# Designed miniproteins, single chains: the designs that were tried, part 61

Each design is a single chain, and the fold is of that chain. pLDDT is the mean over its residues in the fold that is shown.

## One batch from the design tools (miniprotein)

Design m2110
Fold by ESMFold2-Fast:
Structure m2110 (fold): chain A 74 residues (1-74)
Amino acid sequence: SKMDEALALTEEAIREVEEIAKKYAKGSLEETRKKMEEKIREYAERVAKRLGETHGAWVAAQARDHLDELLKKM
């Protein structure tokens, strides 16, 4: 289903955001946030193109929630 595919891409986006957090943990918080936001945008666009804008927006929202939690721990 479209939801199952959106869930899989959300999990992939979250994983990529976590890897950016690890890689840039010693850099500026602002630069790390920018890189995470860019990755989330890439996944949202990919999902929107494949599954529609509503699913793209949903994936972006889920990944941003996880980004905010990661930044609180940094």
Scores: mean pLDDT 80

Design m2111
Fold by ESMFold2-Fast:
Structure m2111 (fold): chain A 57 residues (1-57)
Amino acid sequence: SIDQLQQKIAEIDKQIDELKAQFSKATGREARVLAQKITALSIERAGLQFELDQLKR
């Protein structure tokens, strides 16, 4: 449903913000791992946003 997709997007946005805060303090390998996690969540978010936009037609 639209509400469930909006909730999931909000949860992912919170996770991305938390990971970005960690990334700003990380170095070396830890920074790389955090960047990969942020990228993966951003891709998932984009997919959910696309689905949400289709349902609002």
Scores: mean pLDDT 87

Design m2112
Fold by ESMFold2-Fast:
Structure m2112 (fold): chain A 70 residues (1-70)
Amino acid sequence: SRLDAFLARAREVIAAYLATNTLEPTPENIALGEELMAAVKAAYPELGARLEAEFSPLEVVALSLALSPP
């Protein structure tokens, strides 16, 4: 499915980002990840539910940063 393909790609992107970047588990970074997951779940409930089940807040932050242009 498109969702499964997206999540598989997201895992690759997160792994690549975290291999070259340090993202510390600070309360601020965790809160940002939780906020991002809540926003996705509000807009796309099925995607948001799977992000919440399968990824940590920090992994969601890493994905967001990796997908953001400089």
Scores: mean pLDDT 83

Design m2113
Fold by ESMFold2-Fast:
Structure m2113 (fold): chain A 59 residues (1-59)
Amino acid sequence: MEAALKAFPGAKVIAEAELGPLTLVSLAVEENGVLRAYLVALDRAGNIVQVEDLGPAEL
């Protein structure tokens, strides 16, 4: 998770889930006055292996 927070400074963690060898982390980030959601996949060592832009988010 530290790598995800380092890549997205100021992000809020919404949820975490495990999918096999991956940890999926949902993040909310404010960019240019818009709250945007990202899904980050981490490997077992905590490295970011995939990032999905989920678009504008409501909390």
Scores: mean pLDDT 73

Design m2114
Fold by ESMFold2-Fast:
Structure m2114 (fold): chain A 67 residues (1-67)
Amino acid sequence: MSPEELNEVGRRAYEILSKVLSDEKANLGATAVALAAQGGMSRETALEILKRLGASEEAAEEAVALA
């Protein structure tokens, strides 16, 4: 995946997560989704991180689907 595609994944994940999380938590969640998109972690692990940050199941699943 190109750096531009990764930046777009992170930005889209942040947009989804910022609707339900604080700015700091949305940034952490977006980073987890971007890392999953690179193969640096599983989608399952990223989903668990998002849920622990307080994301709704719908928002977490939508964000992780970007990876």
Scores: mean pLDDT 81

Design m2115
Fold by ESMFold2-Fast:
Structure m2115 (fold): chain A 64 residues (1-64)
Amino acid sequence: SNKEKLTALMAIVSKTLPREEVERIWKEVKAAKSDEDALKVLLRYLETHPEAKKIAEENLKKIE
């Protein structure tokens, strides 16, 4: 589900990014009108972190 994907991506972001950046991302995620929109926000941030993005893509395939 989108909520499971969102939870997994937030966990990866929290491990790979500085706290201040994680807090900004979390604010944008909370402001998103849907879980799908929140996922798009997270994926865009992961574009700047290729290793984290690869892990995120693998995890998303496991969830669907």
Scores: mean pLDDT 74

Design m2116
Fold by ESMFold2-Fast:
Structure m2116 (fold): chain A 77 residues (1-77)
Amino acid sequence: SKSKKVSFAVGLVILAIGVIEELKIPGASEETRATARQIQDALDKGDWKTAIKLALIYGGYSEEEAEKLAEEAVEAL
């Protein structure tokens, strides 16, 4: 249903925000911090697709799977 798609999309936005908080750990690598900055920049610009995609890639999804899920999430919002 449409309501389930909206719930899924909201869940992915919350995931992106949670990843930023985890990546701000003292002693994190520059690569890890660069990823956090990219997610934060995307969210600040309202680019939820990019933010969700980057969070999913960090979570272990392939770039292709992450892009598809991010597109579905944005369409549901």
Scores: mean pLDDT 75

Design m2117
Fold by ESMFold2-Fast:
Structure m2117 (fold): chain A 96 residues (1-96)
Amino acid sequence: SAAEEAAVLERARELLANREKWEAGLQAGFDSLSEEEQLAQLQLAREILELFRRHGLEGLLAHFRTVDPTVTLAHVKGALVHAEPVVEFLSERLGL
């Protein structure tokens, strides 16, 4: 629903605004990955945002379930909430 999507977007914006709460965690996570793996994560995060803009939460869930049928709405909400932090962090880190 529009209300559920608005609530997820508000949570995403609150997280993005609190850079200090996610920057260190993302740095630790990505320090263990190759540049190729980091680029793949950046691309995935961008695809999540674009799929959400086009198809909403229900469409994003349906898309992920074509690859992994065990994916839940909670997984999709989590991925969406941290997608913009991942894009900002990796775009800066990779000089893109």
Scores: mean pLDDT 83

Design m2118
Fold by ESMFold2-Fast:
Structure m2118 (fold): chain A 95 residues (1-95)
Amino acid sequence: GLSLLRPDPAILALIRSVRPDAPDALTLNEILALLLQYLRDEGRIDLNPEDPGKSVIDLSGTPLRDLVGKDEVTWDELVEVIRRHVEENRAARLV
């Protein structure tokens, strides 16, 4: 089956600003899609249409800034930070 992940409360609050009925457990792809929608809705994406993964994202004033440690990142950098954070939390649960 699909691996379901529980985002931390701050990330889940961002997700629920876009999808109020979002469940507490989501796939990584669902988390990323909903965070992308949040960032689009807030006008935080400087889109690079030639390479969308290199689009600059303004994280200032969001819980994502605390997770990443930077005010601005590319989408690819943000995805990698979220993926690593989620994988570390999953590994810790199995020990």
Scores: mean pLDDT 78

Design m2119
Fold by ESMFold2-Fast:
Structure m2119 (fold): chain A 87 residues (1-87)
Amino acid sequence: SEEVEVEKFIAENKVIEIKRVKTKDGHYIPVYIPNKEVFAKLSKEDQEKVKKYLIKYYNDLLERAKIAGHDDAVKFYEEKIKEIKKL
């Protein structure tokens, strides 16, 4: 699928840095952070594909957080989507 092709491209070009953030309950969650220098060197077409992929990723997490009533997570994912849209 196009999504799988974008994931492979991201991995091969190191477009995203994955940071592990420890939650208050003691487990780690992955946070996908664009490498701004690498991202800026991509073509406009590839930039839009990466942005679309990340927006979908965080929207899926956002909807799950809304259903679960996790207000702090909702705000966090909304801010991440906003940051990606500004790239």
Scores: mean pLDDT 78

Design m2120
Fold by ESMFold2-Fast:
Structure m2120 (fold): chain A 88 residues (1-88)
Amino acid sequence: MSIEEQYALEDGRAGVELAAAVDPARAEALEAARRAAEESPEAVEELARLLHEAARELAAKGTLADIGAAIGLAGDASMLLILREKAE
């Protein structure tokens, strides 16, 4: 595993933890996607999609804290996609 891939997975892990803390019902699906992303580049896209979905729903709640969390999740998802593209 490259250093860039390791950093992308660490960012994805932080995003999963943040999303799970905000909505525990997502914890199982996000953790499964995170584990799959460690083994498969295709699973990285699904993890990024789930993080973007969580960010969109947090932004819709409209509080400053939810908007801050949404920005973090969207950033983590974007970084995962960029680093996956570079690994290809």
Scores: mean pLDDT 63

Design m2121
Fold by ESMFold2-Fast:
Structure m2121 (fold): chain A 110 residues (1-110)
Amino acid sequence: EIEEGKELSKRTGQPIIVTNVPLEEARKLVKEDSNLHILSEGKTTATVLVEGDPNGTGELKPEIRKNREAVKGLDLTGIKSLTIRGNTLTVQADSKSIQQKALQQYEQKR
């Protein structure tokens, strides 16, 4: 999932958010890859942001950074992945209800 997120981010230039990454794995990976950031830590898992790097800089655009902060406070229960493109959030979740709740919270926080 982290490797899939990295590949997708590299191909599209989009930041990808991966949920339910094992906590120790997430901590190790973010130390080894400057394009990975921990957005939140749970007791056993973490939510990890994979930065897009279309310009080879490794830096988030200001707009994407703002949108990342909006995601940080979301309830990620039942969410499998999040993708941010500009101001738009795309959510993969266990149900349409969970997806709609996440989208509504994102719009309220940004």
Scores: mean pLDDT 67

Design m2122
Fold by ESMFold2-Fast:
Structure m2122 (fold): chain A 95 residues (1-95)
Amino acid sequence: DLNKLSVEERNKLRIKELEKLLEKALKEEDYKRALVILELLETAAESNGDKELLEKYKERKKKILEEHPDLKLSEEERIELANEIIAEVVERLRK
C-alpha cells in the first residue's frame, strides 16, 4: 500500500523495481529501454538526495551510450517507453 509510505520509501521501492527491469532489458539487449529506465532511476535517486546512486546510474548510462554510439532515441520513443516502464513499475508495486 503506497499511500502508507513516505515519498522516500516509495522512491526506494520504485528504484528496486526499476533496477529489476533494467537487468531484464540488458539481458534482452534492449538498450533503448535500458536507457529510458536509467533516466527514470536518475530522477528517483535525485528525488531521494542519493548522490552516490545518481552517479552510479549516470555512469551506467554513459557506458551504454559509449558502447552503442549509433543508438538513436526520438523524443516520442522516449515518452512511449517511459510510460510503458512506469505502468509496469506501478503494476509490480501493487503485488
Scores: mean pLDDT 83

Design m2123
Fold by ESMFold2-Fast:
Structure m2123 (fold): chain A 83 residues (1-83)
Amino acid sequence: GITSKEAVERLIKSFLKHGKEGDSLTFSWGKGQRGEEPSYVKFTLSFKDGKRIISDVEIKSHSEEEEKINNEIKDIAEKIVKE
């Protein structure tokens, strides 16, 4: 919902303002069963010309619904980086 999108935007903006080189921000959905990893989107922070950027994006999805959510989070991050 809108609240979830606003929370994601806030966390990504904070990450891009206060994060350190090599820090990661992970959004995860559900719990893996018996040692399975959950679905997630993971962003890695780097610096370019003294500015914080997202240098890597890792996505893991176990369902089409999770893949859609993970791609929406990625799109939000890419839009924020362009601002």
Scores: mean pLDDT 77

Design m2124
Fold by ESMFold2-Fast:
Structure m2124 (fold): chain A 75 residues (1-75)
Amino acid sequence: MEQEEIDRLAEEVREEARKKATELGYASIADQVAKAVETVARIFAEEDGLESGREMGERALRTVLTHLENEKAAA
């Protein structure tokens, strides 16, 4: 059941990341942001469990969105 739980977490994190990126105006790369965040969540969930996967996925999303906003401000 570990893989099923990881798949559910990854799906939730991916969907949230895609929505957040789209809401901030990054619709053109929302799928790429979602995929990156999903990958981080899966890796940490496999290593340290579901809670770690969710936390690291959320941190990855925050980091990516902060970077995009900073690049936009510097353009």
Scores: mean pLDDT 81

Design m2125
Fold by ESMFold2-Fast:
Structure m2125 (fold): chain A 84 residues (1-84)
Amino acid sequence: VSDEEKEALLKTTIKNSSVNNPQYVYDTRVAPRVLPTKNVDEVKKVLDEAREEANNASFSDLGIKRSEYLITKGAYELLKKAFS
C-alpha cells in the first residue's frame, strides 16, 4: 500500500472523527507516526504508544493525548484492513 493510498484512507477516518479539530491532531501528531508504517504490527505499536501516553498524560495534556489515541485507533483499523 502506497503512502498516497494510506493518506486517502485516513482522510475518511479524520472526517468522521468525534474529536475536536481532528484534521489538526492528525496532521501534527498522528500522520508523522503512522505514515512511515509498512505493516499492521508497526501501526499497532504506534497505537499502543498513543494509549500509554494518554494513560500517563498530565491534566493539561490529557485532552490532546486522548484525541491522539482516538485518531490513531481509527487509523489502525483502516490500515489493518489495507495491509490484509
Scores: mean pLDDT 75

Design m2126
Fold by ESMFold2-Fast:
Structure m2126 (fold): chain A 69 residues (1-69)
Amino acid sequence: DKKKLIDELVKKGLSSKEISDILVAVEAGFSKDADLGYGLVELAKRIIGSDKYSEISEEVEKYYKELGV
């Protein structure tokens, strides 16, 4: 559920831009362009930092699975 992911990202203190960048990365991965999806995840890690991304990676992975990938 996209709303659950957004709610958890807000609770972790992410900005609207950080949340948008994460959603773009996940949705690009769903397009089945693995190289593009990976590159956008790395961009998100650069924006919010790898440690902070690790805190939200489980919720991102849950949303990715809900997209059927």
Scores: mean pLDDT 66

Design m2127
Fold by ESMFold2-Fast:
Structure m2127 (fold): chain A 64 residues (1-64)
Amino acid sequence: MKELQEEAYRLGYLIATETDDPEIREALIRMAKGVIRASGFSDEEKAAAIAALEKGVADGLAAK
């Protein structure tokens, strides 16, 4: 549970900081969300992971 959220946050942060192309960044974010939604985790865990991913993206963009 908690590990999935932390990995999702880190992934979002890396996507935001490592990807300068906004189209590629949005495609990677969409793909990451899709993978989380297709996973075998609970709906609550998926929602928390997606929120963590979005937080990571926001923090990564703010760090630029």
Scores: mean pLDDT 82

Design m2128
Fold by ESMFold2-Fast:
Order: sequence, then structure tokens, then C-alpha cells
Structure m2128 (fold): chain A 66 residues (1-66)
Amino acid sequence: REELIEAAVRVILSERPDLSEEVAREIAEAIVDGDDDRAVRLMLEHDVTAAAQRASELVRELLAKR
């Protein structure tokens, strides 16, 4: 779980380095936990939809390899 969160945080911050690590981690946790409602709300609140979609794709790829 933590490894997936850290990977997602890294992707989000690489696209949006202006975001705080705390916000990026909160979005990453919502994506990894499959909390779609929370993830969508955070993406809209912080205008990070593209970065979060990229992070979600990475998490899916990493889960498929397990």
C-alpha cells in the first residue's frame, strides 16, 4: 500500500510541483484505496485531474504485476 502511495505521490508532484506533498499524498491515498468519490472531489478541488489520472494508471499497472 505505502509503495503504491509513494509512486502516485511522485507522479502527481512531477506534473504539479506547486502542490504540497500533503495534498499529493491525500489524493494518492484516495486513488490507492479505491475511494472514487473522495479522489474525484480532491482532483476537482486542487485542479489536478490529469496528474491524478496518470497516477491512477501507474497504480493499476503496478497492481497488475502482482
Scores: mean pLDDT 74

Design m2129
Fold by ESMFold2-Fast:
Structure m2129 (fold): chain A 76 residues (1-76)
Amino acid sequence: SEKKEEELRKLLKEAYEALKAGDFEKAAELFHKVVSTFEEMEYEIVLLMVKGIAASRAEDYEKAEEYGKKILELLE
């Protein structure tokens, strides 16, 4: 579990960095891997991920970053 938590944290950090870089294709691919890896994800985390993706697609990168930070805080 601890090893799986570390792997999940690494994937989320990489996805967040891709969002910051404006690489939405890579970010979407990484979020897909997060979802497939973390099936027992809490509702709040899933909701924040959906909001983050929606914000990035709307080119609201400030809000996308804000939601990404909240996801990372919940996983700490």
Scores: mean pLDDT 74

Design m2130
Fold by ESMFold2-Fast:
Structure m2130 (fold): chain A 85 residues (1-85)
Amino acid sequence: PEVTLTIEAPDEKAARVALEGAENLAKEVEEKYGAKAEVEVEGNKVTVTIKAPDEEAAEYAKAMAEALGLSLETELGAKAKVEVK
């Protein structure tokens, strides 16, 4: 299963904070759930792609991605989207 978090930041400073959060998310899902995570940056857009080893790990990754997205929307005015495939 694959979980993708896409964050669109309002400015470069917010994009840097979003990138730091995304990198922390990637590290945590790799260490705790054995997932493979990739972080990509394009301008003010930060994308985290998480490849989970099973459905349970994917549900945990999704919950963490949604929590990060909500935090960034609330604190930075970013737009966050979580997708599961």
Scores: mean pLDDT 84

Design m2131
Fold by ESMFold2-Fast:
Structure m2131 (fold): chain A 96 residues (1-96)
Amino acid sequence: SHMQREAVEEIEKLIDETIAKMETSSPEEAEKLLEEMVKKLAEIMDKVPELSRDDLVRIAEGLRRVAVAYLLHLGRPEEAAAYAAKVDAQIAALRA
């Protein structure tokens, strides 16, 4: 429980920092930031093999935010909206 909460909080901070850095980045820099974030996310997840449904929802909501930010930086707002809708539906299903 404690290790799971720390991992989720670390992931949320990583996502928020990545989004903040993307705001002033070129598309190429934003892609590199996303790749580094995914690598660090994998390293955190390797430490905590069992996450609760609530933890997975929090991570999914964070990943939705960074993916939307990334697609908007690429000039792909329609894909950002479509991805957000898809993830929202998946989160709703996970909560059911």
Scores: mean pLDDT 84

Design m2132
Fold by ESMFold2-Fast:
Structure m2132 (fold): chain A 66 residues (1-66)
Amino acid sequence: MEYSEEEMERIREIAEKLGVSVESVKNTVEALMKGGLSIEEAIELLEKDPELAEKLALQIYIDSLT
């Protein structure tokens, strides 16, 4: 997936704020998108409520394994 410069900047800011890698944030965004969120919705959720975003991404990942 190719991100826009604006999306990549937001992803970098989230990664710095949370103390995680840019790749970790991208993985969370991709998991949320597999659960039906748009890229903009996934990034916005991570900016507003990163704990909820991570929990939802984990749940989507687990559900995908079944």
Scores: mean pLDDT 81

Design m2133
Fold by ESMFold2-Fast:
Structure m2133 (fold): chain A 64 residues (1-64)
Amino acid sequence: MDLAEAARESARLAAEQKLSIGDVDRAYRAALVAGEARLFLEELIRHGSPELQEWARERLKAIE
């Protein structure tokens, strides 16, 4: 599984409420190190709950 697939899987688990916001933040920081932060946030916007989508939009603005 490549980094993009790992980011997408983390976003899906967060959307299924199997990950806490702290776990999502940790995965997001790993995505930043991997250079995949935008992809991770876009997958959260696509598949996440309204709360996760807003969290992701705030971070997407910060990295753009």
Scores: mean pLDDT 71

Design m2134
Fold by ESMFold2-Fast:
Structure m2134 (fold): chain A 89 residues (1-89)
Amino acid sequence: ASPEEVAEAVKANAEKLEEELKKAPAEVEKIAATLPPEKAKEALELFEKAKEKLREALRLAREGGDPEEVARLTNEGLELLQELGKLIA
């Protein structure tokens, strides 16, 4: 997808994504509680970084910011979530 398509998709789904980001911390904390302490720490750190990038992407998309920046932040956030998924699998 082009940066413009990513930015439009993020904007179109902004309310749903914002709600999911609000609920996700509790779910990640519950999963982290089942992990060894070192893995739990890594999981929480990866999630916090992903959350920050995705929230910034949402903010920029809603404000009509640079589509390339929205796409970059979205991709970086998703890559961190993929790393989290591998860590907890």
Scores: mean pLDDT 81

Design m2135
Fold by ESMFold2-Fast:
Structure m2135 (fold): chain A 79 residues (1-79)
Amino acid sequence: SAALFDEILETLLALAKRAGLSLDPETLRRDLERLIAGVRANLEKAEATLKELEGRPMENEEEKLALELLRKILELAKA
C-alpha cells in the first residue's frame, strides 16, 4: 500500500528530526524501498524473527516502538 509506505516514511522522518538529524527524504525513500524488497525476498525468515521478538518481554518504550515499526514494514512487504 502506497499509503502505508508514506506513513512509515513520514514516521521515520519525524523521529529523525526529533533526534536532531536532517535526512534527505529521497535518500530515505530509496533506503526504505530496498529494505522492504529485502524483507519481501525473505518473508518466512522475517516473520519468524518478528515472532521471536514478540515472545520477549519489552524492556522499554524504544523496543515497543521499534517492534511496531517492524510490524508495519512486514505488513507492507506482504502487500
Scores: mean pLDDT 78

Design m2136
Fold by ESMFold2-Fast:
Structure m2136 (fold): chain A 89 residues (1-89)
Amino acid sequence: VEEEARETARSAVGALRNAVEAYKRGDKITATNYLTAAGILVAALDVLGHEELARKLSELYRRVSQALDNGDIEAAEKAVEEAEKVARE
């Protein structure tokens, strides 16, 4: 993976982690802002030609977003952990 793609992936995953932490504090506005940032960064990976990485992170982004919509913090944390592993590859 190119250095810039790896940095973008790490930034996207960091935003997902921050979204979950904000949600755990009851700060839903900040959580939504971090989810938006993560989605933009994942889309940037696809535009830059890193389709497989973007696909994997997009699926994990969707899982985090859905889990937070359902109030399922455990599922959201698990999805972020999987995203962190993907970003390290």
Scores: mean pLDDT 85

Design m2137
Fold by ESMFold2-Fast:
Structure m2137 (fold): chain A 85 residues (1-85)
Amino acid sequence: MELTQAETAELLRRMAEEADRLLASLPPALREAVAAALRAIREAALRVADRVEAGELTPAEATAEFLALTRPAAEAVAAALEAAA
């Protein structure tokens, strides 16, 4: 089952919304540690969604680009969560 371009863009927009929700719901100390990384993930999701909707990326290309753009931010979030544990 392959996602359509519209479904892929919608999924990415929902990822951006979840990043905002997570940022709002985290304790202040943890929020401060991960805010920049969560904002980077949000920005990447919206940018890739716009390119999918414009027909510039296939769903597979969008997934690969999103993962490549967000890998440093995801690693920073993981490191901050480990440090907070």
Scores: mean pLDDT 79

Design m2138
Fold by ESMFold2-Fast:
Structure m2138 (fold): chain A 87 residues (1-87)
Amino acid sequence: GISELSEEVRELSLRAIEAGIRAGRVEKGVGTALRAIGLTVDAYYRAKGKGGNEEEIKRAVERGQEEALREVRRRLEELEREAEEVE
């Protein structure tokens, strides 16, 4: 559910920041984390703005978190490759 996805987004976002630091790309790592948060927040406000009920808003946030997870995983893989090139 939302709580489980929120925990995974947080954990992967922290990993992205760490990988960014290790690669000398701290701004990219932080940007990845902020992007994930932004996708979730944007999904919430869009659903809220169109008059969504609590269930609809929860589903929209869950979809936003799933999108955030895909984005963070993609960028994390790129950052981990860049970090390996520095090592």
Scores: mean pLDDT 77

Design m2139
Fold by ESMFold2-Fast:
Structure m2139 (fold): chain A 76 residues (1-76)
Amino acid sequence: GSVTITDKATYTPQAGETSITVTNPNATTDDYVLVLRKGTTELVGIGQFDENGTATVPLINAVAGEEYELRVVRAA
C-alpha cells in the first residue's frame, strides 16, 4: 500500500501487504518513518526517506485490518 503524510497518519494494511510506501514531500534523506501498532509502542517497521521524499517500509508481523500509526522523525 501507499500513504502520503506530513508528520503522522493512520494506516490500515490490506490482506497480503508486506510493505508500505510512504511519501512526504518535505522529507530529506536524514528523515525516517516509524510504523507502530496504534495505541502501543510496538514497532512494526522503520524506513528511511530517499532524495525523492519516499520511504519503503517492510512490515514485520502486520495484520490485515489492524490500524497502524506512522510517525515521521525529522533531522534536527
Scores: mean pLDDT 78

Design m2140
Fold by ESMFold2-Fast:
Structure m2140 (fold): chain A 65 residues (1-65)
Amino acid sequence: SEADKAIVKGVRALEEGNYDEAIEYFKKAVEINPDLKGAQNLLKYAEALKNGDEATAESYRIAAA
């Protein structure tokens, strides 16, 4: 699905340290399928990583799994 493709691209961007690109892709995934709690949590995770909020990032990473 288009949402799954966006998630894959977002995860690759996270692996590369491109948090802005990751946030964009996870936002697209949420727009395509708002019921994907995993995508919502990945979006919050990427936003927390960009802001250097390690504790918040860890909580959303666990919730996304």
Scores: mean pLDDT 81

Design m2141
Fold by ESMFold2-Fast:
Order: C-alpha cells, then sequence, then structure tokens
Structure m2141 (fold): chain A 74 residues (1-74)
C-alpha cells in the first residue's frame, strides 16, 4: 500500500546511506555509463522524490551535471 512519505533519516544518515549506495553502484558497475543507465532504469515510473534521491546518489558517485539530468528525465 502507498504510505505517506515517512523517511525520518537525519541529514547525516541520508548522506551516509547515499554514499554507501554510490560506493555499491561504483563497485558493481565501474563504468560511468552503466551507472547512468542503472539509475535511469530505477527512475522510470518512479515518484519525483525517488528520482531526486537517485540524482543525489549519482552525484555522490561522481556523475556529471549532464548525466544527472539524464537520470532526472527518465
Amino acid sequence: GDDTLKDPMSEEQRELVTRLIAEALRAELPEREEQVEALKELAKGAAPALVERLVEIGRAAGLSEEELEEIRRA
């Protein structure tokens, strides 16, 4: 069921989780282009809040502003 957005993570916890996911993404998909494609696939049909979260993960992984816009447009 769709629940209200309940993500009570502190700013530090959010940043830590973002970094851990970004490191996992880089470890699993060392090619930058594959990282962009994976995040774009996750962004397809996702709620706007999740799309922005994926953009933050991409930024933490070292993706460019242009690559982040591709994820946002998926």
Scores: mean pLDDT 75

Design m2142
Fold by ESMFold2-Fast:
Structure m2142 (fold): chain A 64 residues (1-64)
Amino acid sequence: SQALQNLLETLRRLGAPEEAIQLVEQAMQGDTSKLEDAIKIAEEAGNELVAGVIRGMGMVLKKQ
């Protein structure tokens, strides 16, 4: 979807590792456990902003 592509593009502009972006895409397709893996990769890369964005997404998805 366009919304998913816009989200992934935003994460790339924020400096997210490609591995984290791929995990976010998989999570948005139904495997929400991949969000935890994406957060870990972003934190290990030192990108706290990206990790925070992905955590926020996880909180929204848990309410659905």
Scores: mean pLDDT 79

Design m2143
Fold by ESMFold2-Fast:
Structure m2143 (fold): chain A 110 residues (1-110)
Amino acid sequence: MKTETFTIELEIKPGEYVGVAVVVETKDGPHYAVVVVDYKGNIVRSYKSKDARFTVTVTIPSPTTIVVTVTYDDGTVTVHVVKADNEAVAFAAASLVAIGIALDIELKRK
């Protein structure tokens, strides 16, 4: 199991939400997770693909910094961040990013 930490600097204001999409390439194909956090670093929504064997932790040590920690068995990790003023919009946008990356990985195999 590998652990990697990524730091992303982003200003988050009260009432704003950040969606984080993580895509992990595994032997069984790409798996993804989507996490939505508020300006205080509370996880308000989360999802991961079925059979994903990794954990995503998001912390906000300052209003301008997001730290994404991914613990995974093996594979390539890609992190993308979407900022929105609505929790549902942040989740939807981050989910679309995750799906787009997963499809790009699959298409590059063909």
Scores: mean pLDDT 78

Design m2144
Fold by ESMFold2-Fast:
Structure m2144 (fold): chain A 67 residues (1-67)
Amino acid sequence: SAEEDIAKAEKMIAGGEKLKKEGYTKAGDAAIRGAQEAIELAKQGKDATPVLEETEREAVRALLEES
């Protein structure tokens, strides 16, 4: 549901901000940007699941590359 997708995206924003505070700027920025896109899609009645899944993969990849 849109509510569940928004809740997941909000947790991703919080996690991304925490990553940035720990010095993982690329991973944090990726998580925040993708999560914000997912919230916008959900508010428009569009499926946010693919963006949430891709954002999670991108953030993990960025984290591994800068750790």
Scores: mean pLDDT 85

Design m2145
Fold by ESMFold2-Fast:
Structure m2145 (fold): chain A 95 residues (1-95)
Amino acid sequence: MTEEQEKALEEKVPELEELVAQGKKEEALEKILELLKEVKAPEYPYALFLLKKSVTEGEIDEWLDNSKISVSKEEARKVIYEMAKKFGVEIKKDE
């Protein structure tokens, strides 16, 4: 993901955090998907975290393996981890 795409999403993070805090996960997901379309970014990194309060590293890797991505898996994983921290989504290390 480019710095411009990340910055555009980051500027909307407070609004998205408020929606998640209110339990409006579906509304937050729809807004993130709209923002990703506007900035031409991959949709998968953010959709996963808005639907779940916690995810495992294995779930992220399985999602990336099954998804067609335009960036490296390492870069996508990094973006996912940073956004999870911003949204308060727990990434669990191996069960």
Scores: mean pLDDT 60

